# Designed miniproteins, single chains, continued (2): the designs that were tried, part 88

Each design is a single chain, and the fold is of that chain. pLDDT is the mean over its residues in the fold that is shown.

## One batch from the design tools (miniprotein)

Design m7246
Fold by ESMFold2-Fast:
Structure m7246 (fold): chain A 114 residues (1-114)
Amino acid sequence: AEAPDVAEGLALLQAALAAAPAAEAAARLRQQADVFASFGEEEAARAFRALARLVEAHPELRPLAAERAREVLEYVKEAYTKVSPTGELVLDEEKRKEAEEKLREIEREIEALL
């Protein structure tokens, strides 16, 4: 089950992506893509960059972009479900492979709308 704080954060992201000007929404998506890239999540980074292009090209699809952003975040979180001895969430390699396939599918679906 998703933690309440995470669900609230995703709801705020969804609201911002739906209501913010297209350029601001795209900038927020690119900022998150850079965060994903900084810890090696290149598939998630590419998906968020595709979402940024979608929002700029089709501002009317911002609610769809917010939903796809939520799906990307959920797949990334599913890959980090093991707990290290220090209490940190660590990568599950099998779940990561599944997440990478789903993230590539999301990227392709977004590119098809461009």
Scores: mean pLDDT 70

Design m7247
Fold by ESMFold2-Fast:
Structure m7247 (fold): chain A 68 residues (1-68)
Amino acid sequence: MSPEEKLEELLKKAEEAVKNKDLKSFLETIREIAELIKKEKVPEEIAKKVEDRLVQLYLDFAEEQAAA
């Protein structure tokens, strides 16, 4: 599996954690993504796309917590 495919799988896991309101799993998934980018030396263009998606997911999660 390519690093890009692994990142896509982790992004889906992060989205699932947001839907389940599971902050622990969400934070663990963000950490796994950051470690994968660092270890695999993922190209900056791919890393930027992943980072943009994570920021959006984090904002969605924070908005749901503020409403609760």
Scores: mean pLDDT 77

Design m7248
Fold by ESMFold2-Fast:
Structure m7248 (fold): chain A 60 residues (1-60)
Amino acid sequence: AGADLPFTLEVAKLVVRAIYEAAGRPLTVEEANKKAQELLDAGVTTVGQAIARLRAEVAA
C-alpha cells in the first residue's frame, strides 16, 4: 500500500480518483480508467510522477 507500490493500472486508477476528488472534480469510474491508461501509455512509471502530472491537469 502507498507510494512504494509498483505503478500498475490499478494503482494509477486509485491515484487518478484521489487527486481529482481532492481537487473537487470527482471522476466517474470510466473517466478514471481512461486517465489511468493514458498515464501508463505516456510512460509514467511512479506514483510521484502521476501525482505531479494529475495536479498540473486539475490546476489548468
Scores: mean pLDDT 77

Design m7249
Fold by ESMFold2-Fast:
Structure m7249 (fold): chain A 99 residues (1-99)
Amino acid sequence: VRARVLAAEAHDGRRVTVTVEVEGADAGSVSVVLTEGTDGAGEVVAHATGGGARAGVNVLEGEATRPVESGRYGAVAVASDAGGGALGISVGTVEVTAV
């Protein structure tokens, strides 16, 4: 199981919505962190999570740790089973739209 980040929005600098595609099979949960810089190793600026993620497109909700401006961020997604075991980790980038 793999989760790929498709899109992200930051609302009023505090609330974050992240759209992810879960590939292969259902996941127990998906967690995403957004980072400064595109390598996923920078400062965490937001996180989002969702339980019961199904194969296909899922929308995760979360919070920004600081105000997030529009731009390109690192995105690290972890798909986990129902027991919390990691099924897959994806590192990439996402364009964040601040609204």
Scores: mean pLDDT 76

Design m7250
Fold by ESMFold2-Fast:
Structure m7250 (fold): chain A 65 residues (1-65)
Amino acid sequence: SAEEKLQEAVDLAVRLGATPEAIARAIEHAMRGDKEGARQALVDAGVPEEEAERIADLFYEAFKE
């Protein structure tokens, strides 16, 4: 479900050291359908690129429905 994907994405971002501000920015981008912007917000916060892509995909999928 969308809620499960959102929770999984937040949990992963927190485990990788993303700040609440970085997570909020990634969510804002994903809500607009901007998956690349969500990924970049996480990378800028120090999340490794591969993990940032996975988290951005989960946020993007959560807001599709």
Scores: mean pLDDT 85

Design m7251
Fold by ESMFold2-Fast:
Formats: structure tokens, sequence, C-alpha cells
Structure m7251 (fold): chain A 63 residues (1-63)
């Protein structure tokens, strides 16, 4: 059950990462029309979800 819950969290974080990555890529394509703060915030969000995925994967690997 713990392994199943961790797998579900990994899948959710991966989806959030994919969404954040697409948002970040969209902001980069429009860089001249958006603030550097918005780009940094989007990058931070993406990196946060990647870190979350890595943490959940590390926990799963310990089970």
Amino acid sequence: SSQQLLQQQLQQNQQLYDDAQRQYDDLLRNRGDVSDDDIRAAQGGRDGYQSGTNSWQQLLDRL
C-alpha cells in the first residue's frame, strides 16, 4: 500500500512537472513580453516539482 501511494504521488508530481515545464517554455518563447521575475518563478515551480518527483522516487526505491 505504501508503495502504491508513492507511485501515485510520483505520477501526480510528474504531471505537475510536465505542466510547469510547458508553462516555462511558453514564457521563454515570449521572454520579451514577460518579466524576468515571472520566468524565474516558473523555473522555480518546475524545479520544485522535479525535486518532489526525485524525493518520491527515492522513497519508493527504499521500499
Scores: mean pLDDT 80

Design m7252
Fold by ESMFold2-Fast:
Structure m7252 (fold): chain A 104 residues (1-104)
Amino acid sequence: DEAARRAESRARGLELVQEFEEILRLTEEDEEKGLEALDEFIERRAAELMREYNMSPESAKATAAILVLSLAENEIKRGKRPEAAKLVKKRVEEILSKIEIPVK
């Protein structure tokens, strides 16, 4: 059912944005807890991408991290919590730097 799949995809997108906003709020109040929630969010999203799209663990984690990076960059430019978003961006860049990219 294409209509049901589209509705589910939209609902999940909204949930991801709301979860990201909560991570920013937590990071503003308690940096350590906020960054722990960020790590958990990336791991959960990577697991979803592996299940839905048969992505490798590395590709799924990179895709989840890139999503968070895009959300953080938008928050830095236009959002209510640019300082928390900068901390999140730094953590995501550290995560991305540790992902092995096969050179062949």
Scores: mean pLDDT 78

Design m7253
Fold by ESMFold2-Fast:
Structure m7253 (fold): chain A 65 residues (1-65)
Amino acid sequence: MDEETVVAELQAHVDQYSQPGTKTTSSQIYFVRDLFRERARRHGLMSPRIEELLKKLDELGQKVE
C-alpha cells in the first residue's frame, strides 16, 4: 500500500461525509479514522498529508451531532 492510495481513499471518505444530506454517525466516522490510522502506522505512511486527512475525519465526526 502506498501513500497515494491511502490519501485517495481518505479523501473520498472526507468528501462523502462533507456532502449535504449524507447520513452517518460520529461512531462510523471514527471507525474509519481509526482503521486508516492503524494502516498508516503499520506501513510507515504517517505523512503530514495523511495526518491532515485523519484530522479532517476527526473534525467531521465532532460535527455529526
Scores: mean pLDDT 79

Design m7254
Fold by ESMFold2-Fast:
Structure m7254 (fold): chain A 80 residues (1-80)
Amino acid sequence: EISKKRKEAVAKALEEEIEKLKKENAPKEVIETLEKAKEYAKKGKMNEAMALVQSLYELLPEKKHKEILDKLNKAATEAE
C-alpha cells in the first residue's frame, strides 16, 4: 500500500513536469524520456525511472533538471 502510493506520487509528479515541458516546447527527446520514466515509475521500477531522469542532465539546463529531481524526491518522500 505505501509502496503503491509512492509509485503513484512519483508518476503524477512526472506527468505534471511533462505537461509543463510540453507547454515550454521542450525537445521531443526530453518529453519521450520523461514519459518512459513515468511508465517505469507506474510499474514500480523506481531505480530505472530515476536513472532516466538523471540522464537528462545533458539535455536540460542545470536549474530545470534540479527542479524536476527535487519535485520527484519530494513526491516520493511525502507519499510514504
Scores: mean pLDDT 78

Design m7255
Fold by ESMFold2-Fast:
Structure m7255 (fold): chain A 73 residues (1-73)
Amino acid sequence: GHHHSKELAQEYFRKGQQALREKKYEEAIEYFEKSLEQYEDILTLLMRAYAYDELGKIEEAEKDLEKAYELLK
């Protein structure tokens, strides 16, 4: 369905940000993934790209940046 919860997405986003502060990049990516499943948000894509970049997963980071660019239009 197209129904989503922005509040639940924001909750997962905040947990992802906390994981980033703790340098738990894989855990951060999992939370950002859950956030994006609830609501596809540009900032969440950018934060997941950052976490991918920190892990050296450049191709995955680039895909999230490309998706964020598509949503910005």
Scores: mean pLDDT 86

Design m7256
Fold by ESMFold2-Fast:
Structure m7256 (fold): chain A 61 residues (1-61)
Amino acid sequence: SRRRLLEDALRKGGVAPEVAREIAEAAVAGDFERATELLARSAGLSREQARQALEAMLTLV
């Protein structure tokens, strides 16, 4: 359920469905570095911006 909530939050933020799923799966598996890298690449963010965005989303789910 946490994976699905995070996936939905990423999709609402404009991340493509397939990428949102991959990011959410990485994050809930504890691969936060991989999740951050994928978000930075897909959203055109720096790694630091992606890390902050991902941490904020994880706090809400």
Scores: mean pLDDT 83

Design m7257
Fold by ESMFold2-Fast:
Structure m7257 (fold): chain A 55 residues (1-55)
Amino acid sequence: MFASAAVQEGAELARARLSPEQAEIIREIAEKLRKIGDNIDLGIAKGDLSLAALK
């Protein structure tokens, strides 16, 4: 209950502080981070993450 309220407060504060254009930019950044995370997960699965970073 209180944990959900705290999460909701954070989201509400962010929405209140952000203009529509800033919210859109944050959404794009979040999508890019998700793609990066997906690529990292794939690299780990292949066991070649460190070698790929060094090449």
Scores: mean pLDDT 62

Design m7258
Fold by ESMFold2-Fast:
Structure m7258 (fold): chain A 58 residues (1-58)
Amino acid sequence: ALTAEQDSALRVFRNHLVDQGRSAEFADDVVQEAIALVKDQGLDIDAALKQVAKKYLA
């Protein structure tokens, strides 16, 4: 399970993507990749969010 801090950061990031005109499906897919980076690869939340932003928003 994610910490409350990690969950909050992911929710803010998801909402930001939707507010910027991305689909909810796209936002959910990007968030799921960030969750996998945190849980499976041991990245901290800020590094995971930075990595997915660079991959999908660059």
Scores: mean pLDDT 83

Design m7259
Fold by ESMFold2-Fast:
Structure m7259 (fold): chain A 76 residues (1-76)
Amino acid sequence: APSAEALALRDEGERLYAEGRYEEALRKYQQALAIDPNLAEAYANMGKAYEALGRHDAAAGAYRAALQLDPDLAEA
């Protein structure tokens, strides 16, 4: 199961993303992944934040990492 701390950092990142604070959201997702490197949703959320910043190659890399950890994310 993901750690409560990693999930809290992911949730903070999602809130920052909703506020348009994409670089701060990325830092929270990176902190979550430092605690739980298998948190596929954090990689998917990083992809969305990178796209919002116009960093399409970084977004593609993050989405590939998410799909390698959880292939079912492609259906969401």
Scores: mean pLDDT 84

Design m7260
Fold by ESMFold2-Fast:
Structure m7260 (fold): chain A 56 residues (1-56)
Amino acid sequence: MLYRAIKDYEALLPNELTLKKGDIVEVLKFLGENFVLAKNEKGEVGYVPASFLEEI
């Protein structure tokens, strides 16, 4: 399902995605309440905080 980044996020770990506000990502998996595994428009996959995303 598609989500939009509501603010910029800089990856802190190698397995995380960097997000720019307004980026569209596909959520592949929820990892508890705080993180998701997401795929960006370039096809890169990584973890992002769920609180940085809104459903569209």
Scores: mean pLDDT 82

Design m7261
Fold by ESMFold2-Fast:
Structure m7261 (fold): chain A 69 residues (1-69)
Amino acid sequence: MMTKEQEELIKKLMLEGLSEEEKELIEKELKLIKEIKELLEKGAPQEEIQKKVDELNELIDEAAKKKKE
């Protein structure tokens, strides 16, 4: 299992190499993922979960469009 210190280090390293726009997208994605997991664990209504998933998908689409091979 990853330690809390390792999680913070990985997060910091990921953010340091990215543009400010990419950092904001990643932070928003992580926040939404955490909220979705909490809702799923609590057995929240599907409509509430879907609203958060829709927000996450919008951010993922924006991030994916910026990544070119």
Scores: mean pLDDT 72

Design m7262
Fold by ESMFold2-Fast:
Structure m7262 (fold): chain A 76 residues (1-76)
Amino acid sequence: ARAEAEALVEEAKRAIGEGVRAYNEGDLETALAHFERAIELAREALRLDPTNSEARAVLREAEEQKRKVEEELRRR
């Protein structure tokens, strides 16, 4: 249902916020876990409401943040 998709989008946004905080504190492992959770939540929101543009935007943001953390881990 649309309301269920909206709730998942809100949870995904909170997970992104937690991931950003962890990244800023230098905890890359915790940041990855939060961004992975945000991706999972946004994907589930899109399964419930494929037309939800906010869920699609949140998914893209979470995937971009995850790539950023993975790049940081590759740089030594």
Scores: mean pLDDT 87

Design m7263
Fold by ESMFold2-Fast:
Structure m7263 (fold): chain A 82 residues (1-82)
Amino acid sequence: MEEIERLEAQVDTLEALFREAKARGDPELLRSVAAQAHALRAYIDRLLEENPDLTPEQKARLERIKARVDALIAEAERFLAG
């Protein structure tokens, strides 16, 4: 499923941007990454809720992507909280 591959690539990009933001101490980039991660999580939640015909493999891939996004949000929020 092309959409799932796109989402995996998008999470890879967000994780890379988060590492860059942390290395530079860039709070604006950190907030941007957090906002993008929240939007991506909401989109994945909708895909899981609104697509009952997803195969077990597709559902498992989306759940793994969601777990990565949730971890990224948690780390970004901890970093921003100081």
Scores: mean pLDDT 84

Design m7264
Fold by ESMFold2-Fast:
Structure m7264 (fold): chain A 89 residues (1-89)
Amino acid sequence: SDRAEAARLVAQGIEAASAGDYAAAVRHFEAALRLDPEPSAEVLANLGVAYAKAGDYARAVEAYERALALDPSNERTRANLAAAKAKLA
């Protein structure tokens, strides 16, 4: 199913990010979002980290803000959002 394939792509994105390949992580997470347009806050936060590590701070901010809309209490995502916003100033 598309949802199972999206979960597989999320796992590959996490593995790529763990290996330091943030460009591959972004590609896997973006592919997952095309199959599951209602991702969890955790998936969006991981995508934000991958964008930030790849140097795309504007898309990192968008992903983190979307993650916080789903999970407003996530302190790590709030801190990562602040750091990404600082890079755009």
Scores: mean pLDDT 90

Design m7265
Fold by ESMFold2-Fast:
Structure m7265 (fold): chain A 86 residues (1-86)
Amino acid sequence: MEKIEEAKRRAVEALVRAGEYETAERVARLAEEAIRAIEAGDTEKARKLAEELEELARELREKGLEEAAEALEELVKLLKEAIKEA
């Protein structure tokens, strides 16, 4: 869980540095909901939230926001790994 919290902070920071303030807020909210879903054992909800974050990462790549996309992709990877362990 600590690794997921760290990845969330890195993704949000990268988005803020890129000037994507609304996306940073949305990523923080979706990640927090996904973490809570994992903690509650709601793997279905957690998987759906991880997929929404993955779609956002693809959009960031299309915009050329490479650093933010990479940080968000790492967060998604860690969330998917935690879901498999649940």
Scores: mean pLDDT 85

Design m7266
Fold by ESMFold2-Fast:
Structure m7266 (fold): chain A 78 residues (1-78)
Amino acid sequence: MKYLKKGLEALEKGDYKKAIEYFEKAIEEDPNNAQAWTALGAIYYKLGDLEKAKEYFTKALEIDPNNELAQLILDAVE
């Protein structure tokens, strides 16, 4: 939980490098943390890396099929 919170705080500040590091730590501790996978997808989407964004959102949906944010963004990226 601590790394997920720190990642979200870094993301709000626009510090994408630190946000990525914290979310990667969150998934290292809990690979089923759909929120961390969703956050990584959102960061890469903002950075214009649509391929990585799609990959991470797909992983988030495999863990939590009811993740509305991941579904909405995946439907928007082709």
Scores: mean pLDDT 80

Design m7267
Fold by ESMFold2-Fast:
Structure m7267 (fold): chain A 75 residues (1-75)
Amino acid sequence: MKEKAIEILEEAVKNREEVKEALIKHGVSEEAAEEILKKIEEALEEVKKLEDDEEALKLTKELLGEIKRIVEESL
């Protein structure tokens, strides 16, 4: 589970420009898209430091909640 979470987060960071463009095209503001990308990058660094799959899942769930909040505030 942790390895898949890291892979997804790394892919998002690697393709940050495409992710940003997709978010903006979907109606998210440029500022909110940048904030979402920053949260993903921060979560990637934190998940890499964790040795426990349960903690990694908890952090991923928190990240999804933060992204939802940012999107709702942007709309």
Scores: mean pLDDT 75

Design m7268
Fold by ESMFold2-Fast:
Structure m7268 (fold): chain A 82 residues (1-82)
Amino acid sequence: MSREEFDKEVQRALAEILVATTLVTAPEEMRPYLEKALDFIASLEDPEKQLELARKVVRIADEAQSPEEFKKKVDELMEEAK
């Protein structure tokens, strides 16, 4: 494994960890929605894009005032990323 390959794997792993950590700390009602976001991010081939989306999901989780707002913002993010 080259350093470049290692860096890409680290970006992918970090993206997965960020979304998974957010999922574990989120209210149970939001968990199925976050699971779909995690699955979508994991399906992407570009580790940089995976990390970018994971960071945005974490930010939405931190800023959302309600489960309803969180669902809406995550849904919008998922649609924009398609």
Scores: mean pLDDT 73

Design m7269
Fold by ESMFold2-Fast:
Structure m7269 (fold): chain A 62 residues (1-62)
Amino acid sequence: APILARAIAPSPPTSPDELELRVGEEVLVHEVGEDGKALAESLATGERGWVPASTLEELGEV
């Protein structure tokens, strides 16, 4: 099941495949890459993209 997580640091996108997150935004984490990137889906917009896993706080499985 995907993991519910919250952004604890801002994540400005540097590439088209990266998701812009602001502190306090909630996402579903679908995958975590070996490079420390997480594939996240914004609950506010439904957009998917990669973010640094270090910017996310895991809240639990959904």
Scores: mean pLDDT 78

Design m7270
Fold by ESMFold2-Fast:
Parts: sequence; structure tokens; C-alpha cells
Structure m7270 (fold): chain A 82 residues (1-82)
Amino acid sequence: MLEIEFTIDGEKYVVSGKNKEEIVDKIIEVLKEKYDLPEELLEAIRKKLLEILNNAKNLEEMQKNVNEFIEYVEKLLKEYKL
């Protein structure tokens, strides 16, 4: 089972799944609850998260890259008041 820790709005989350797709879907559900984002934007974020996980060499890199991307998304959403 794959497990990833990430932070959104200063709150720590841990998601687990059988594969990378399940992990990404769980991250998207957390983002949807926090920011009430339109489905098209959530789908774009999901595709990018899956790409990040697929390109990572190991679990440590996956966790780091996911957290960096979430921080980027969070900054963008706060800047544009989405």
C-alpha cells in the first residue's frame, strides 16, 4: 500500500491507496473540500499530480514533489481568491 503525507492550509493529511491513481484521487477530494474548486480545474490538478508521482524515482521524491506542487496550487488559489 502506498502512503503520502502532505499539508494544505497548515493542516497535515495522510492518504493511502493501492496505486498512484487512488492516492491522487484522495488528494483531489481534500482539495475539493478545502477550496470548492470547479471540476475542470480539479481534473487538471489530478493529471499533474499523477504525472509527478509517475516521474518520481522513489517514495521520498514522490512525497517531496507532491508537497511542493500542493504548496504551488495553494499559493495560486490564495493569490487569485479562487
Scores: mean pLDDT 80

Design m7271
Fold by ESMFold2-Fast:
Structure m7271 (fold): chain A 72 residues (1-72)
Amino acid sequence: MELSPEEIEYLEKLTKELDEKVLEFSKLDMSDPKVREAALKIQELIEELAKAKSKEEVEEVVKKIEKELKKL
């Protein structure tokens, strides 16, 4: 598994955006069952993101995270 400098820059940008979204998530009302379900799903997806070995896998997981955030 070899990442190009361009791929590394892209992953760093995505990681920063994801960190910002996670911080926004901490402001949500965790007493809402829908928010808790989405939080658990997003946590699972973040673990998948950490295991991603290619730019394509990272993009797919990020899209899934965005889709879950949109359901809130």
Scores: mean pLDDT 70

Design m7272
Fold by ESMFold2-Fast:
Structure m7272 (fold): chain A 64 residues (1-64)
Amino acid sequence: SVKEAARKAIEALEKGDLETAERYLTLAYLQGSGEEKELAAKAGRALGEGDIEKAIEYLRKILE
C-alpha cells in the first residue's frame, strides 16, 4: 500500500539507506493518488536536493 511504502521509505532515510528510500518513495508515488502522489513527488524533490528532513516530513503526511 502507499502508506506501507511511505513508512519503509522513512525507515530507510532514518538509517541513511538512500537507495532503498528512493525505491520505496517511487512505489509510494506509483501507488498513490491525489494528495498522496503530490506528497511523494515533493519528498522526491527534497531528497534530490539533499534535504532528508523535508523528505521525511512530506512522507509522514502520507501516513496521516
Scores: mean pLDDT 86

Design m7273
Fold by ESMFold2-Fast:
Structure m7273 (fold): chain A 94 residues (1-94)
Amino acid sequence: SLKKQLRELTLKAVAHTIRAIGAELDGDEELARESLREAAEYYEKAAEVAVELGDYETAAKFYRAAGKMYEKLGETEKAKELYEKAKELEEKAK
């Protein structure tokens, strides 16, 4: 089910976010960047499933989360694209 996929993708995004934080605290910059990228990719996938479910509020939140992560990775154009997707979905969630 799409709801199960959304849950599983969200949990993976959160797990990789926790790993990134742990890596930063340990001074492991390579693991921190890798984990942050994985978290961003899972938030994007979770946002796509949320759109399929018609949950535009959740989708917008996840696209914003992914955008912030890509911004931290120095991928400013990708971050901008995701923030624009989030803004469009926020308008639909009214």
Scores: mean pLDDT 90

Design m7274
Fold by ESMFold2-Fast:
Structure m7274 (fold): chain A 57 residues (1-57)
Amino acid sequence: MSPAEQRAYEELRRIIAERGVDGLTPEVIREIAERLGLSEEQARAAARRAIADHNRS
């Protein structure tokens, strides 16, 4: 994983902790992708990983 992908994952986990999974809107994911220089697919992959890790107790 690139440092930018790891950064996206950490930010997405923080959003889930503060707002729940519903906070991961397509607009939020796109904003993170644009800001960190990731593709939308890479940001969506980070979001899916963050959601999966949140749902595992």
Scores: mean pLDDT 81

Design m7275
Fold by ESMFold2-Fast:
Order: sequence, then C-alpha cells, then structure tokens
Structure m7275 (fold): chain A 62 residues (1-62)
Amino acid sequence: MMKIITLDGRKSAEEIAEELEKMGLDELAEFARTLKGKSAEELEKALAEEGEKYGVKIILKK
C-alpha cells in the first residue's frame, strides 16, 4: 500500500522539501532539508528509504 510521489530531480533539497510540505509530508520535508548539498541520486536514495516509513515511495525525475 505505497503511494508513489514523483518530484523534479533538478530541484534543490530545499525546493524538494517545499513540495513535500505542500503534500502534508512535513517530517519528510525536514529530512530533505538535512540533505542539502547532496546529489540528486543521493537525495532520491535517502528519500526513498525514509519515505517507506510513511508508506510513500519518492521518485526524482531528471
């Protein structure tokens, strides 16, 4: 029962966090902000692992 969320992988960690906040995923948004300076691949991996705790799958589209 996993909701799939697709975000723009060209966005910064802060911009991704703002999109997650708009979806009501405030804890995931705070987590995304801690990944400032990470590559898109590292962001996608970390968000995918953290998102599973909330029943969501995060995909970053390039």
Scores: mean pLDDT 77

Design m7276
Fold by ESMFold2-Fast:
Structure m7276 (fold): chain A 64 residues (1-64)
Amino acid sequence: MLSKEVLAENARASEEAARIAEAEGRDETAELFRKAAEAFRAGDSKSGLEYETRAVLTLMKETI
Protein backbone atom coordinates (compact mmCIF):
# COMPACT_ATOMS: atom_id res chain seq x y z
CA MET A 1 0.00 0.00 0.00
CA LEU A 2 1.22 3.53 -0.74
CA SER A 3 1.99 5.88 2.17
CA LYS A 4 -0.07 9.04 2.69
CA GLU A 5 2.91 11.11 1.53
CA VAL A 6 3.26 9.11 -1.71
CA LEU A 7 -0.50 9.37 -2.33
CA ALA A 8 -0.34 13.16 -1.89
CA GLU A 9 2.64 13.40 -4.28
CA ASN A 10 0.89 11.23 -6.89
CA ALA A 11 -2.24 13.39 -6.57
CA ARG A 12 -0.21 16.58 -7.21
CA ALA A 13 1.61 15.00 -10.17
CA SER A 14 -1.69 13.85 -11.71
CA GLU A 15 -3.25 17.32 -11.20
CA GLU A 16 -0.27 18.94 -12.94
CA ALA A 17 -0.45 16.41 -15.81
CA ALA A 18 -4.18 17.18 -16.16
CA ARG A 19 -3.49 20.94 -16.43
CA ILE A 20 -0.84 20.37 -19.11
CA ALA A 21 -3.10 18.00 -21.09
CA GLU A 22 -6.03 20.45 -20.91
CA ALA A 23 -3.81 23.34 -22.05
CA GLU A 24 -2.77 21.21 -25.05
CA GLY A 25 -6.40 20.39 -25.95
CA ARG A 26 -6.20 16.77 -24.73
CA ASP A 27 -9.48 16.86 -22.82
CA GLU A 28 -9.92 13.07 -22.44
CA THR A 29 -6.37 12.66 -21.08
CA ALA A 30 -6.92 15.63 -18.72
CA GLU A 31 -10.16 14.09 -17.36
CA LEU A 32 -8.43 10.77 -16.65
CA PHE A 33 -5.53 12.49 -14.82
CA ARG A 34 -8.08 14.47 -12.74
CA LYS A 35 -9.84 11.22 -11.78
CA ALA A 36 -6.46 9.72 -10.84
CA ALA A 37 -5.71 12.72 -8.59
CA GLU A 38 -9.13 12.44 -6.88
CA ALA A 39 -8.61 8.70 -6.27
CA PHE A 40 -5.13 9.27 -4.79
CA ARG A 41 -6.48 12.02 -2.50
CA ALA A 42 -9.21 9.61 -1.34
CA GLY A 43 -6.53 7.02 -0.50
CA ASP A 44 -7.57 4.70 -3.35
CA SER A 45 -4.17 3.83 -4.82
CA LYS A 46 -5.60 1.06 -7.05
CA SER A 47 -8.11 3.33 -8.81
CA GLY A 48 -5.55 6.14 -8.94
CA LEU A 49 -3.01 3.94 -10.71
CA GLU A 50 -5.69 2.58 -13.08
CA TYR A 51 -6.79 6.10 -14.10
CA GLU A 52 -3.16 7.25 -14.44
CA THR A 53 -2.38 4.26 -16.69
CA ARG A 54 -5.46 4.95 -18.86
CA ALA A 55 -4.48 8.63 -19.08
CA VAL A 56 -0.99 7.74 -20.34
CA LEU A 57 -2.40 5.29 -22.93
CA THR A 58 -4.94 7.90 -24.08
CA LEU A 59 -2.18 10.53 -24.35
CA MET A 60 -0.14 8.17 -26.56
CA LYS A 61 -3.15 7.65 -28.86
CA GLU A 62 -3.79 11.43 -29.08
CA THR A 63 -0.14 12.14 -30.01
CA ILE A 64 -0.05 9.58 -32.85
Scores: mean pLDDT 79

Design m7277
Fold by ESMFold2-Fast:
Structure m7277 (fold): chain A 74 residues (1-74)
Amino acid sequence: MEELKKIIEELKKEVEEFARKNGKDITPALQALENFEKLLPKLVEAGEKAGKRDEILKQAIENTLKGMKELVLE
């Protein structure tokens, strides 16, 4: 529970800092962050069952971060 909250908090912080540096705001990316937060427990469960938790989680975080940054720049 606490670990997942930290992941969401760090993603939000990184995207907010990226938006600020580019003279933008995070608003276009907020829905993507909310969707990822809802999906995250299921990704962790699936990763644990597959024995690839860290790999699946890392890839999902990286893909979400990239997508959120792209939404900020649009």
Scores: mean pLDDT 81

Design m7278
Fold by ESMFold2-Fast:
Structure m7278 (fold): chain A 110 residues (1-110)
Amino acid sequence: MAELERRRRELAGAVNTRVAALLERYADAPAATRRAVEEIAALIAQAAGAIAAGDLARARELLERARELLARYRAEGLLSPEQTADLEAVLRAAEEALREAERLEAEAAA
């Protein structure tokens, strides 16, 4: 399954590129906001690692935790609407990558 493994790594790489851009964008943000962004970004990066490894169940759990933290930090006022939208965009990209990885696994199993 070398092709499947390569495609999963490509999907994970695309997510990690978006995570890196997000972290660079908020590098100079106030400490509380930066910590919130870093915490959510770390979960998304871990999910990308799980996608690359073929652990799609773990990737799903990590993305669900990222979504819960995003909702909490938004409710607590730690993230502005713009910051929330940026994080939601990266999270949605990671969720799309997971769905594509799940489709590739199903195709490979057929």
Scores: mean pLDDT 88

Design m7279
Fold by ESMFold2-Fast:
Structure m7279 (fold): chain A 83 residues (1-83)
Amino acid sequence: KAEEYLKKGEEYLKEGKYEKAIEYYLEALKSKDPKIRAKAYEGLGKVYVKLGKLKDAERAYELALALDPENEKAKKNLEEVKK
């Protein structure tokens, strides 16, 4: 179920439906699996970047890395947001 929420979040993000993407990523955060929660924070970070909320994006990527320190994609995204 939580993996389905991640897929829906990514789908809505690609469609530019940012509010719906946030709703689905927040549902994925209810998972007890830290890998799923890390991916949800990564997705939220991407949405915040699209909305111009760069400080919120930075925090979301930091939370993703706290849950999954080896996530190379989250590391790269955090570096891009910080400039």
Scores: mean pLDDT 85

Design m7280
Fold by ESMFold2-Fast:
Structure m7280 (fold): chain A 93 residues (1-93)
Amino acid sequence: HMEELKKKFIELGEKAVEALRNGDFETLDKIIEEMKKLAEESPDEKLKQLINSFADVLKAIADAVKNGEITREQAVEWAELAFKKVKELIEKL
C-alpha cells in the first residue's frame, strides 16, 4: 500500500537525520540500505525515484562528513532541507 510505504519512508528519514546529528554513521548506513529496499518494494515509479534520490543524497552527505569536507552541523542542515523537499513531493503523490 502506497500510504504504508510513505509512512515508513518518513519514519526512516526522521531516524536518518537523527543518526547523522548524533554522528551514528553505522545506523545511518543501515537506514540508507533500508530506504533502498523500500524503494524496490514501491509499485509507483515516482515514489521509488524520490526515495532512492534521498538515500543517495544522505550517502553523499555522510561521505562528505567522514572525509572532513563539511561539518556535521552543515550535513544536518542539508539533510533536513533535502528531507523537507522530498517529503513535500511524496505527500503530493
Scores: mean pLDDT 88

Design m7281
Fold by ESMFold2-Fast:
Structure m7281 (fold): chain A 76 residues (1-76)
Amino acid sequence: DDFEKGKELYEKGKYEEAIEKFEKAIEKNPNFADAYYNLGLAYYKLGKYDEAKYYFEQALKVDPNFEKAKKELEKL
């Protein structure tokens, strides 16, 4: 699926292509906290820290107990 393909692209360093896949996953499921989190990671790798922060905050808005997103926000 789009989310799993996004993760594979991210692991290969294809961050812009990963973003497209994660965006499609969110379009299909707007409450997908993991997809927002992975969007944040991909933007972070591209040096787009404002976008990364935004998506980590969206992941926490969807799931307030999402510890991985909280930890990433502490680094920004």
Scores: mean pLDDT 88

Design m7282
Fold by ESMFold2-Fast:
Order: structure tokens, then C-alpha cells, then sequence
Structure m7282 (fold): chain A 86 residues (1-86)
């Protein structure tokens, strides 16, 4: 694995974690929508960075790229949903 693919995988893991936390918080009756929005936006940013690093790799990992694009889309959709509730 290239150093860039490894870094992309780590950033993708962080993006997934933040997205999961945001979804969990949003499921609560008293959800802090501003904090959920922040987590969703951070997840989208981390996923975008993971995409860039994987694409810059000499041998881009297609699995990392596919998953990172999916996480970015989901995080952006969640951020849009939360903004509509604010």
C-alpha cells in the first residue's frame, strides 16, 4: 500500500466515524442540529481529502475511492437535510 492510499484510508475512517456520530445525534429527540451540521460538514471534508489523496497515489485504490465518494455524498446530503431544519 502506498503512503497516500494509507493516509486516504485513515481519513476515510475518520469521515465514516464523524458521519456515524452525526446520524446518531440526529436520531435523538433533542438533537443539537448545529453540532450535527458541523460533524456532517467535517465528514464531507475528510472524505473529499481522502478522494484527493487516493487519486494522487501512483496506484489509486478503487475501493477507497468508491467508498470515499459514497461517504462524501451521504455527508453532503445529511448536511443539506440539517440546514433545512435550521
Amino acid sequence: MSPLNLEAEILLALARMKLSIAKHMLSKEDADLEEVLKLAEEAARLAEEAIKLAEESENPDKGILEEAKEVKKEAEELAKEVKEKL
Scores: mean pLDDT 84

